# Ledger of designs, part 93: designed miniproteins, single chains, continued (2)

Each design is a single chain, and the fold is of that chain. pLDDT is the mean over its residues in the fold that is shown.

## One batch from the design tools (miniprotein)

Design m7224
Fold by ESMFold2-Fast:
Formats: structure tokens, C-alpha cells, sequence
Structure m7224 (fold): chain A 78 residues (1-78)
């Protein structure tokens, strides 16, 4: 939803540049260029990779919002 994307953007902007690079790197390592058809299994793989990259500094729910925001941001570039 629009509210979820806004919360994800807010959470993303609360991260340091280093944390942002780590999360983006984790997302791209799992999904590559395939942002259009991220299924539940692939999403869970992204979540685990990003959690590890941030050393669990965000909750699973917060990180899901950030990942949803990043996927939409990457879709706009495609």
C-alpha cells in the first residue's frame, strides 16, 4: 500500500549511508535485475540477507517495509 511504501521510505532514510549500501547490496545479490516477479521465497531470501547485513538492527516487520520500498524504487528504474 502507499502507507507501507511511505513507512519503508522513512525507515530507509533513517539508515546510515553504510547501512543503505549493505541492504541494497544484499537485495541485488539475491534478486539481481529481476524486480518484476519477486515471489514469497525470493522475498524471504532477501529478508535474511538484509537482516544479516544490518546485524539485526531492524525488526523483521521494519525490514520487510524497507525491502518493499527498495523493490518499488528499482522497478521505477527498469
Amino acid sequence: SEEELKEGEKLWNSLSEEEQEKVEGAVLAVIGTNTATVDEELFEQVLRAAKNALNNSLSDEELRLVIKYLIEKYRKKA
Scores: mean pLDDT 74

Design m7225
Fold by ESMFold2-Fast:
Structure m7225 (fold): chain A 110 residues (1-110)
Amino acid sequence: SAAKRIEELEKKIEEIGKKMEEILKKVAKSEEEKEIVETVGQLELAKRKLEEAEKAGDEEAVAILKEKIKELEEKLKENKPTEEQIEAGRKIAELSLEGHELLREIQEIK
């Protein structure tokens, strides 16, 4: 049934959230370090969205994403992440993309 499929997808989204939290706890010991890891994740996500926008010919989205990437890169120059924090941020970005795909599936069912 549609209801059972939605429950299955919602459970997968919850598990993704738990994995992201666990990754953050291992590499960030303070709110400042957590912000660094989250900034790395946002940068990786923005770069992937930029590639998609460029392929779609969405010039407005491309301009916005390029500016966002520049802002995030400047933040990381001021607060340089460790290799572990970079890897963690990339994993969080990948998990975030998986979560977005599951949310799209729920929208198609509802």
Scores: mean pLDDT 85

Design m7226
Fold by ESMFold2-Fast:
Structure m7226 (fold): chain A 80 residues (1-80)
Amino acid sequence: SEEERDRTLARLLVAEELGLLPPALRLGEADRERARSLPEELLEREREEVLKMSQEEINRLALEYQVDRGMELIKERILG
């Protein structure tokens, strides 16, 4: 859902700003811009969640997001 995507983007933006994302798993500029446009209340809540996460959990979330995003782009390119 859009709400799940926005929460994931908020969490990944916060993790990136805290220097917790590996370079290979950082957000693309379009996703970063979208995440920055999210409500401050959402960003603050997701910041609290990121501070509770392990590096492994952060890496897993970022990898899952990038895989899902990559699959969407492949579907658009191949399937129209």
Scores: mean pLDDT 81

Design m7227
Fold by ESMFold2-Fast:
Structure m7227 (fold): chain A 59 residues (1-59)
Amino acid sequence: AAELEALRRRHDAVLARTLARHPDASEEQRARMEAIREEAVRNREPAGVTAARLEALAA
């Protein structure tokens, strides 16, 4: 429980930071990034892997 909540918070922080670095990202790109974040939390994906996937979409 505690570990899953910590993982969720880290993924939320990664998404927020990526969005802050890419303020011109389209609405569709933002929606896809949020979907990836949700999938990453469900699959317990390492935050670094999720960060790389989000950056690729925002590029």
Scores: mean pLDDT 79

Design m7228
Fold by ESMFold2-Fast:
Structure m7228 (fold): chain A 90 residues (1-90)
Amino acid sequence: MIERLRKKVEERLEEARKRGDERTVLLLEALLPQIPHLDEKQRAELEKVLSLPFEELGNALEKFLESIGLIEVSIEAAVLQLEEAVRKVT
């Protein structure tokens, strides 16, 4: 299960990088080292999150990371999204 989840995260990470979604990249990179430390319920929830359409993935990942106590990563992802928006305007 762990190796399968890791592979799914890596596939989604590559997709996020190709799309230029820096927020989703940050969330997925923060998630990778946590996979071995997740319980069975958290792993099942993560598999559901990773199966979502890309448009829903970022928000679902943020909620998942908050649920496992990684609130700081969610804040960093929000800041990165704001910085990207400012960069495109200026």
Scores: mean pLDDT 77

Design m7229
Fold by ESMFold2-Fast:
Structure m7229 (fold): chain A 69 residues (1-69)
Amino acid sequence: GDLTDRLIDFYMDLSRYNSNSQTGELLRDYLLSRGAPESLANRIEQAIRNGEPMDVVLDLIREAGREIE
């Protein structure tokens, strides 16, 4: 959905200007503020911090977008 596309854009912008740890933390905090489940937000942070493949991270962000919508 439109929200999911915005979340992906936000992640891509964060990853361009921030470390993996900072990107994961900032995205987690944003997702929690939008009502994402804590377990999913924490999993996304961990995936980003650990440098998991982009496709894995994007699939998790899409799941978060569905949970918030």
Scores: mean pLDDT 87

Design m7230
Fold by ESMFold2-Fast:
Structure m7230 (fold): chain A 85 residues (1-85)
Amino acid sequence: DLSIEERIKKLAEEWESLSEEEKKRADEVLEKLEKTHPELLKKLKDALKKSIDEAAEIAQKIHELEPELTAEDLVLLLFKLAYEL
């Protein structure tokens, strides 16, 4: 099993490997959530530092509230948030 620090590092490395189009999409998802669900976005950032299970639960809630955001969009967001930590 990976430590939380190792999991965050792997997610951040995935961000670095993304195409410019994927990075732009992650930025669009982040901007939307900062406007529509800023508290939920903050909880997601905090959860990434503590528990992958909590982060997954928050990502599910975001998908339920914003169904136009795909699972792929949320994964791209997680890579960006881990990179910015």
Scores: mean pLDDT 79

Design m7231
Fold by ESMFold2-Fast:
Structure m7231 (fold): chain A 97 residues (1-97)
Amino acid sequence: MDEEAVRLVEGVVRRAEALGERELAEAARRVGELALEAGATELALEAARALGLLLGGGEFERALELARQVIRLLEEGRFEEALALARAARERALAEA
């Protein structure tokens, strides 16, 4: 499970870097780092999936905002709120796809 989360996060980081979105790549890397260090594997998976969908849709500002909000919640220890935010963002991105 952690291996899948790491692969998905790294995939998002590489895609953002390839698109020249350096701030988004760094934010996505930080989301993965904080979530996995906290053992929040489900959060890392949901956040990576949401960010991947937003990147695929060219929604770079929305992706960066999501990553920054998740980072803030993780740094505050608000893991349930971070997970809810990531899930809501993923569901919304899927509905718009």
Scores: mean pLDDT 86

Design m7232
Fold by ESMFold2-Fast:
Structure m7232 (fold): chain A 69 residues (1-69)
Amino acid sequence: GAMAELARERERLAQHYSELGKKAGEQIAKMEVDEGVSKEEEIPLWKERGEKVGYNAGLEVFEQRLAAA
């Protein structure tokens, strides 16, 4: 049971932070497009970068919670 519960928590945190990163990446890209320093075609790239950064951040949060438990 415990290993399955840890796996669910790890994936839940990774997915949560991945989604937050994707939203942040989109927001940054839109700001740069509005400021004329990026093109709209670059928005998907920023979303993908944010998603990856967020996923890794979620994994880091999981490791910190494990260390605190």
Scores: mean pLDDT 81

Design m7233
Fold by ESMFold2-Fast:
Structure m7233 (fold): chain A 80 residues (1-80)
Amino acid sequence: SDADRRRARELLLGLAEVLLEQARTGDSLLSFELPDSLTPRTQELLGDGLERVADISADPVVDPEGLRRMAERLRELARE
């Protein structure tokens, strides 16, 4: 549904913002909290989005540039 797509988009954007803040501050203690309840459809859409950035995690050393690159791809996916 549109609500499930919107919720998945919000979660992808939230994760992207946390990754950008980690890249900016170097604070490895920053965490992204998933809501306690997500519909199966929202979980499916979120999983699909995360799978589409999995190739970036194969890059050598997740440094500030790697975190920014992952965040930008999550933002692109959220806009689709």
Scores: mean pLDDT 69

Design m7234
Fold by ESMFold2-Fast:
Structure m7234 (fold): chain A 98 residues (1-98)
Amino acid sequence: MKLSPWAQAQFDRLLEEVPERVRELLEEARELIEKAEESEDKEEARELLHKANLLLVAAGILLAEGESIDPDSPELAELRRELRELQERLDELEEELE
């Protein structure tokens, strides 16, 4: 059955919006992680890592929504791998700061 023009527009918007927004969140998180690595102040580094973690959580939620609509998307699969890599790097840095 054909989707209504309105429903089709909603799916098209979500398929374009989710990857773009996830990419923005992952780039912002990466910049915060890099700043934390270069910081000589452990308190500043912890604050930067906390902000990065919140961005990664938000990216994960949006990725889950995108994956529910297009589970076979290679773009979303690549973003999921990048999210996992950044999360592992963040966890390693948090352990080093403790």
Scores: mean pLDDT 81

Design m7235
Fold by ESMFold2-Fast:
Structure m7235 (fold): chain A 79 residues (1-79)
Amino acid sequence: MKNLEILRAMAEAYRLAAAGDLEGARRVLDEMIERFKDDPITQGVVEIVLGVLEAVRDTASPEEFEAEARRLEEKARRL
């Protein structure tokens, strides 16, 4: 399920950012962009991923990244 994979990848990126591994966080997001670039829904996926990249860049708060990761992981479990 694409939605589940997207949510998990976003959660992983936020967890890495919370741990101070911004390079790892960007790598996970870049892999997600590359993975879905040929999909007809790519525009929506790219928009979501770009939003996450912007959050990682501007909201450099470990606390906020950790909270968002937990929220996304919880949503993924309920999907």
Scores: mean pLDDT 68

Design m7236
Fold by ESMFold2-Fast:
Structure m7236 (fold): chain A 81 residues (1-81)
Amino acid sequence: NAFNNLGLRLLLENKPEEAVEAFRQALKLDPSDELAQGGLAAALRATGREAEANEIEKRLKLVRAGKLTARENGLYVLSLV
């Protein structure tokens, strides 16, 4: 969606704090959006929130393994921001 595209552009422009907000908006529209979840992890790592980024990425691996739903992970990610 448009917020995911905005978040990716903001990361490329070295504006990770604004990228967090863009991906948060994407995730509010669709909590199951794995691209928004991954983008938010990248933006959080860029802002020094590495432990939270690592946990999101670990949980995304569980989603891909079928052990966690994308929606459940998205709601967790939204609770961090």
Scores: mean pLDDT 87

Design m7237
Fold by ESMFold2-Fast:
Structure m7237 (fold): chain A 90 residues (1-90)
Amino acid sequence: IEATIEKVKELLEKAREAVEKGDDRKASTEINRAFATLYDGALKQKNHELALKAMEASQEVSDMLAAGASIKDVVERGEELAERLIEEMK
C-alpha cells in the first residue's frame, strides 16, 4: 500500500515537472503511469471498486485530451482524481 502511494506521488510530481518544462508528451505519459499504478495497487488489494474508479479517472483525462484541453488542465485534473483514490486506498 505505502509503496503504491509513494510511486503514484512520484509519477504525479514527474507529470507536473514535465508540464513546467513544456514536455506535454512526458506529462501525459507520467499521468497515465500514475493511474496504471493505482489500478494495479487496487487489484493487489482485491479492491475491484477502486480499480474501476482508477480506470474511470484514466478515461476522464483521456477524454479531456481528446477534447483539446491543455496538458496543464489535464495534469491538474489527474492529480485531483489520483489524490482522491490514494485516500481510498487507506
Scores: mean pLDDT 82

Design m7238
Fold by ESMFold2-Fast:
Structure m7238 (fold): chain A 114 residues (1-114)
Amino acid sequence: MEEIERAVREAARAVIELLKEGYEITGVEAVHHADGTGEVVITYTKDGETFEKVIPAPSHEAARAAMLTVVTTVALLRGAPREELREQLRAALDEEAAEIVWRAAEEALRELEK
């Protein structure tokens, strides 16, 4: 779980930094490597230019949790239903990992709405 918590924190921080700088997040994907590690690729835009940020993850589960942190934070910011998002996280992750992602997304939303 510590690896998941770290990846989730890095993803939440990336979302906060990008949105505060005026970027729009246009995509996110989790890449799973054959060695068991992964990456999260965040696509973001500003003033007609497109950029990518890569966050390394120590496992496929950490990569998936980090990706879902980006997706959930952006969805919450756009006013998506909270209970539906929570159910989607529980379907995609273990209960403990889903709660870690949910808490990080709520904290990121609070920081972005200040």
Scores: mean pLDDT 86

Design m7239
Fold by ESMFold2-Fast:
Structure m7239 (fold): chain A 91 residues (1-91)
Amino acid sequence: LSELAKKLTLEASRLFDQAMETGDQETAVEAVYLGSKALVISMGGGGKGHALTVGQGTAQLLGVDLDKVLEAMERGVREGEKILEEKKKKE
């Protein structure tokens, strides 16, 4: 799980840097999605509040639609939680 969270964090950081440079809204939304997923995995299911803060900040900073950012955040959180549940099933 730590390796998966690390890879997702690096990818999210790359996409966020690209969105900051280009102003591309789709890239910003993808960065929030992958970052939220990585955060939930790395924190063992406890990261939704931090993901919300990052999402809101990204929407304000880049002028991205808040609803789209929140939808991407919720998708990332949900997928991260599913990965954690699948790993727990092996206990």
Scores: mean pLDDT 76

Design m7240
Fold by ESMFold2-Fast:
Structure m7240 (fold): chain A 80 residues (1-80)
Amino acid sequence: SPLLDATRAELDALLSTLPAELQGPARGMVDGILAHLAAGDVDAARAQADALIAWLSEHDPAAAAQLRALVDRTLAQLAA
């Protein structure tokens, strides 16, 4: 899906801005979000995205805000 490919690229770019010690855990959660989206499980993808955003808010609030905006935009496009 072009939308999922674009979402993956934006998530990969966001992860590359994180401190190295946060990239591993964040990558695992991002891969989970993308797997749920690929399966059509939007509710599971949102729940995992919300968990990642909450975790990032404690470590990198700017990255958390960027991820929230990306997730909300992607899920709105999938719901249309």
Scores: mean pLDDT 82

Design m7241
Fold by ESMFold2-Fast:
Structure m7241 (fold): chain A 60 residues (1-60)
Amino acid sequence: SEADLAAGQAAAARALMARGASSEEAGLAVIRALKESNYSETDPAKITELALRVYEEARA
């Protein structure tokens, strides 16, 4: 649902910020992860995993 997607995005952004990302960096990584999944992933844990992967790859 829309609410589940929003909750997943918020959880992913918070996880990235906890790892040192700025609010802008976290938001961009979440958006990138969702685009790469073609917006098909709605599970908060999986969205967080995808966003963390994108964030780590950008820093490599």
Scores: mean pLDDT 77

Design m7242
Fold by ESMFold2-Fast:
Structure m7242 (fold): chain A 55 residues (1-55)
Amino acid sequence: MEKIHTFLVEADTPEEAQKKADEKIEEIRKKHNVISYKKVLGLDGKSVGVAVKTE
């Protein structure tokens, strides 16, 4: 059964926010089979919203 995990990461720069998002996706990947994910940079350029689909 497919599940969706959502979270928000914040950092001082877009690069750091993307890195934190990638690290959280890898944490999920250790426990779940990740079939897809989506990252959205916030309008402030300092946050990334993430949705991860697992099976």
Scores: mean pLDDT 80

Design m7243
Fold by ESMFold2-Fast:
Structure m7243 (fold): chain A 60 residues (1-60)
Amino acid sequence: SEAQRQQLRAQTLKQLSELSNKLMDAIAAGDREQEKKYLEQIQQVVDQRQQQLQALEERA
């Protein structure tokens, strides 16, 4: 449904914004271990969102 897609998008954008800010802080601090961790978490959120959106389309 459209409402479910909007809710998923809003939640995903919030999560990505928080992770992006943490990634930028890690880069500024030169913390390569934290940088790698946040890059992996961002990729996981993106991949999960793609699966969730596809599942919502298939349920239509």
Scores: mean pLDDT 81

Design m7244
Fold by ESMFold2-Fast:
Structure m7244 (fold): chain A 70 residues (1-70)
Amino acid sequence: SEEIESIEQIEELARELGVPIELVRGSLALGEEFKETPSNEFHLLLKIDEDRDGRVTMDELRKFLERLKE
C-alpha cells in the first residue's frame, strides 16, 4: 500500500469512501489546523497509525474512515 504523503490523499480517499470531509476533520479534531502546518499532518497521521509504527498507509487510513461510518 502507498504511504500517505499529503492531506490531499486523505481528502481524496474520504471522498472515494463517501465519508464527508467535515466528519473526518471533526472526528480528528483538527479543523482549520488540518491545512495550516506540516506538523498538523504528523499529528493527524499518528491518530490514524493504528500499529504505532510511525508509518501510515492508505490501508490504515481506509480502516480509520470505515470506523467513522459505524
Scores: mean pLDDT 58

Design m7245
Fold by ESMFold2-Fast:
Structure m7245 (fold): chain A 58 residues (1-58)
Amino acid sequence: KPSRFTPLEQAIAAGDEEAIARLYEEQREGFLNVGFDEELADRMARMIVDVTRDVVQR
């Protein structure tokens, strides 16, 4: 049964810094694959991690 939470939300809730770092890299690569430049891809991936961390941790 798929979890209601994304893998990133689960990693943040568990405090798994290694999983968070890996998922950050996957997000950055995803943005690069759709044509974003390296700077924008890094910023977007970081924003997703930071926003998800804020939502999970409050």
Scores: mean pLDDT 76

Design m7246
Fold by ESMFold2-Fast:
Parts: sequence; C-alpha cells; structure tokens
Structure m7246 (fold): chain A 59 residues (1-59)
Amino acid sequence: SMADVIATLPKEKVLEMLETAQAQYDAAVAAGASPETVARLRQVIEDLKEALKKLGIEV
C-alpha cells in the first residue's frame, strides 16, 4: 500500500509531510477546491497517519 511505502521513510520526514498535507487540505477547503481535490488530499493525510501508526507513532 502507499502507507507501506511512506513507512520506509524516517519518521521525522513523515511527520513533516503530514503537517504539509494538513496545511494543503485546509487551504484547498478554504479556497473551495473541487470535491475530487479535497478527497485526494484527505486520502494523502490518511495514508500518512497510517504510515505513522506502522512506525509506532500515535496521531
């Protein structure tokens, strides 16, 4: 899965990616981006959270 690929990265990098993805999601929602764009960003956030759980980090 994508989460398994992401979990090969250092945890510090995955946390940075989650912060960036959350900011992108918030900006897209505020800008009235398409439902497809919002759903894609939400999926990225979920994949990053799942990867962090695989690395033993609670989010």
Scores: mean pLDDT 85

Design m7247
Fold by ESMFold2-Fast:
Structure m7247 (fold): chain A 100 residues (1-100)
Amino acid sequence: KLPEVVITSLEDSREAQERLSKRGGIPVLDPSMSFDEMKEYVGKYYMDKAGVSEVGRKLMDMVFELYTKEFDTITDKMLAEKLKELSEEMGIPKIAEPPK
């Protein structure tokens, strides 16, 4: 459950919600991670997990792109917490700790 403003800013917000709800393949992010660390971790995760949906990867890229455009209604901690909540609600296994 991403912040409504993020989903609304996406071209296909309804489709984004449906993909997140189904599975998404979204990794669990540590709220203590910096934005740059989260972006690198997500990139590495998708590179290692060939089975992750192309849709899930594209959706995450769109979310990070919106954030990098200085989206004033979102902080990296808020985004990480929402992604963590989504992962827990969907029963997605927790990903290992962030890379050092």
Scores: mean pLDDT 47

Design m7248
Fold by ESMFold2-Fast:
Structure m7248 (fold): chain A 90 residues (1-90)
Amino acid sequence: SKEIEEKLKEVSLELTKLALELVDEDEKLSREDIKKLIELVTSRFPEIKEEIEKLAEKYLDEDEKMSMGEFLEFLRDIEDVIRKYLEEHS
């Protein structure tokens, strides 16, 4: 659906903008930064909160940080979850 893809594009742009503002000198996002990114998604789609939180754990390293590369993979997973949710509830 064109409407679903436009909504995903909007969310992805907002998440990417926020991530770029939060990223540290080593190009890493902390667990607290990731929580802020998840809150942006779950404020719009509260039903997927648990699934998104579980997905984030896959991309956190031993220091509980996520690289920008890992964030881009996480963002793709977020887009897939939102797309599936919207397709099932449209």
Scores: mean pLDDT 84

Design m7249
Fold by ESMFold2-Fast:
Structure m7249 (fold): chain A 65 residues (1-65)
Amino acid sequence: SMKEKIIENAKKALEENPTSLATARAVAGELRKHGLISDEEAERILQAPTGEEAARLLLEAIEKI
């Protein structure tokens, strides 16, 4: 499904760039766009102080999907 493909691509991007704020923000935007995470979750990720923290929050959000 499109949902599963988006989640797989998100996990792969984070695995390849585990400390990148830019990558985490791009992934959060895609997940929000497809309704896979809430606007509140996306905003929290965008406000994370580091790429590592943003990636952690993203992975937690993905595991809830």
Scores: mean pLDDT 82

Design m7250
Fold by ESMFold2-Fast:
Structure m7250 (fold): chain A 106 residues (1-106)
Amino acid sequence: AGNPLDLAGKIRAVKEKEVIELKNLSVRELTVLILQYLAGGAKVTIFYDESKKALVEEVRARLARLVPDPAALDRYIRFVQYKSEEELKELIESDKDPLTVYIVLK
């Protein structure tokens, strides 16, 4: 069985952007990845399209159960829905924070 914390094979940095594209992540894998970045002191912004909305809602629900103060968690985690690849590109270009990890769900 694979280590549920070993996400290296599912992570790919996008050239010229500090953005990570992730494919075929489970709810558990995405939840754990977010918690790992938060434990390391990073903020996380997650970009998703309509096809990933159910995955994002379940991850949000699990994070709320795992963190006693979900209002504090929401300060460090941002979920952003995009409607087109053009909108996604513009959102990534506008949101340049060196302390934030940018994740695109595919």
Scores: mean pLDDT 74

Design m7251
Fold by ESMFold2-Fast:
Structure m7251 (fold): chain A 81 residues (1-81)
Amino acid sequence: EVEAEIERWRATRTPGQQVLLLRALMGRGVELPEAALQEIGAFTGVPVEALRREIEEARRELEELRALGLEDLFAPSLRVS
């Protein structure tokens, strides 16, 4: 649930933890709407443009890993086999 993920971002408040949560959402294939990015930016004080850059970099990393069949390395903590 997007609302639950946003609440977790609000609770963490640490930029490093929020980047990890963003990567976790990307690893799950969650598509974040623009409104959610703006809300996260307001909670964290991080500009939305900076968040978009992090998302694009994470997306590129994920696509590179997918090409190698190693997408699980992008978010190892999100999968329990």
Scores: mean pLDDT 60

Design m7252
Fold by ESMFold2-Fast:
Structure m7252 (fold): chain A 80 residues (1-80)
Amino acid sequence: SEKERKELQIKLVAAYLALNPDTDIEEIKKQLREEGFSDEEIEEMLKLAKGLSKEQAEQILEEIEKELFERRRKLEEERR
């Protein structure tokens, strides 16, 4: 479960970076380090972002948002 969370976060950040190419990469790296991401994780995000088109990044964001919504909904249904 923890491994799944990290992989989803890496994909989400990569998609955001691909959609915001005008963002300062060095500033984003500093912010991600403050959020607790390792240098290896940050490198993976940047590598993924460079390989994504705008259309691919939008699709990834939509898929992850759907998955997070479904996970939250199931947790609420099972909890009370």
Scores: mean pLDDT 75

Design m7253
Fold by ESMFold2-Fast:
Structure m7253 (fold): chain A 66 residues (1-66)
Amino acid sequence: SSRETLLVAVRAAVEELVRAHPDWSVEELEKTALEYARLMKEARGEELSPEEEEEIRRIVREVHAA
């Protein structure tokens, strides 16, 4: 599904952000990941849903804790 594709892409992006910016807080990672996801959805003429936003925050917390 388009949602699963989005979440996989966001996880990969967050993993790269953590590698490139080990000094970033979870709040900065969440902000950047959400902005990235919104841009991806906008490019497809779609809006980021509240459920997708919460899943993205969860991905950020999981990757940051690893």
Scores: mean pLDDT 84

Design m7254
Fold by ESMFold2-Fast:
Structure m7254 (fold): chain A 72 residues (1-72)
Amino acid sequence: RPSVEEVVETLRKLIEEGASIDDIAGTLRRLAEDMGLSRSTILQLLTVLSQGALDNDPEGMLERIEELIRSA
């Protein structure tokens, strides 16, 4: 199963490569499902991602995603 560190690093690479928000969201959903996270937690993660994209704060967004996964 993917670790939290693997999820964060994968998303960071996608952001650095200029991937679309849809591609980042799809990757996050897949990784979270592979981790066995609940549908509710996955929806919360996708909400954090969408809000982070609007705020233009990728590192703050990744920190919130990491915290949410660790708290699940």
Scores: mean pLDDT 83

Design m7255
Fold by ESMFold2-Fast:
Structure m7255 (fold): chain A 60 residues (1-60)
Amino acid sequence: SMLAEELARRAREAGLAGDVAAASAIGREVQKLMEEGRLSEEEAERIQGAAVRALALAGA
């Protein structure tokens, strides 16, 4: 979905910047959207994975 694509992009940008606070905020937003049925579990897992991989690349 476009929502999942946007959140994945934002998560990667936050992660590559080493911005753990921003990455955590996106993670909370993703959880809320899953609870609302706006994101699937697969979409949420993909977004979280993008943040974690980007943070690792940034050395955070």
Scores: mean pLDDT 84

Design m7256
Fold by ESMFold2-Fast:
Formats: C-alpha cells, sequence, structure tokens
Structure m7256 (fold): chain A 106 residues (1-106)
C-alpha cells in the first residue's frame, strides 16, 4: 500500500505540473482537465488508507480547496491566480502524500 500511495501522489503531482504548463501556454481547458485528474489521483491515494490520520484529512481538504480555486481561476482566464492556487495545491499534496505514507506504515 505504501508504494501505491506514493504512485498515486506522484501521478497527482505530475498532473499539477502539466496544469501549470497549460496555464503558462494559455490553455485553460487543459489546465482544468489536469487539475481534475490530480484531484482524482489524490482521492484514490486517500482511499488506499483504511483510517487516514487527521493530518492526512486536513492536507486533503487544503488540497481540494486549492485545486477548486485553481479550476475557477483557469476558467476565468486568471493566469496569476491559477498559478498561485496550483502552487498551494502542490504544497498540500506533498503534505497529504507524506501523511498517507506514514499512515500506511503504521
Amino acid sequence: TVAAVRAAGEAALRHLEEARRAVEAGDGEAAVRHVLEALGHAQAAVNLVPTPSPEALAAYEAFVEAALRAVEAARAGDTEGALEHIEKAEEALRRLTAALVADAEA
């Protein structure tokens, strides 16, 4: 399960990286698609752990909030806002993956 959690977290992070590139290229539709794919992978990572810690759930909530704000900004053509929220989503995702790995090892 630890390897599966890491793989899901890495997949989510790669989609956020692709979302950033799409925003920089002016492709809001691609950016939205990649952020939503990252959300799916993050949710899959949480579902791999039977009893996620409060720390993991808090990081997941922060990730979802940042990701949804990134989607809203990208749809509005707000490049600066989209990049800021993608960065916050990446930070929350790194915390989420670390917490879920610790939970899976416990």
Scores: mean pLDDT 90

Design m7257
Fold by ESMFold2-Fast:
Structure m7257 (fold): chain A 82 residues (1-82)
Amino acid sequence: NRAEEVIADFKALGFDFVTPKTTVGELVEKAGYTDEPGEVGKLLSELKLPPQFLGELGKPIAASGLKSLPWVRLHAHLVKHK
């Protein structure tokens, strides 16, 4: 339900690669950020995402325990900076 809504929102803005199996780390990478500690940490800090977000990088969006707000913030950031 919620995961499907998040995926639909990303696809509507041109992120066609997003699926229920897409990981949080893949979203960050496809947004143009490298897997460099400073870039990932900067993104999380700017979006005020919970510390658990670092532990979610390897998890599929659909399996993530994150609330909708972190996904909305990430989505808005990806659109604004791309």
Scores: mean pLDDT 59

Design m7258
Fold by ESMFold2-Fast:
Structure m7258 (fold): chain A 65 residues (1-65)
Amino acid sequence: MKELVGEGTVEEIGKILVRLAVEKGPDQIVELVDKDTGESFTGTVKEAGRWLKEKQPKHAELYLL
C-alpha cells in the first residue's frame, strides 16, 4: 500500500482520517503531521485515529463517520 500525507491541526487531521476511512478503509497507511506541535505519525488510518484521540479533549470528539 502507498502512504498518503496529511498536515494540519488536530481537528484538520481528524477530518482527513474520517474521509480516508470512508474512501480507502482503515488499513490505508498514512503519514500525518500536527502543525501545532510538530509531531508526526506514520501508520494505518485506524492507528492514526487512536493517536489523534489521545491529543483531543473529550469535548472535541470527531464524530460523523
Scores: mean pLDDT 68

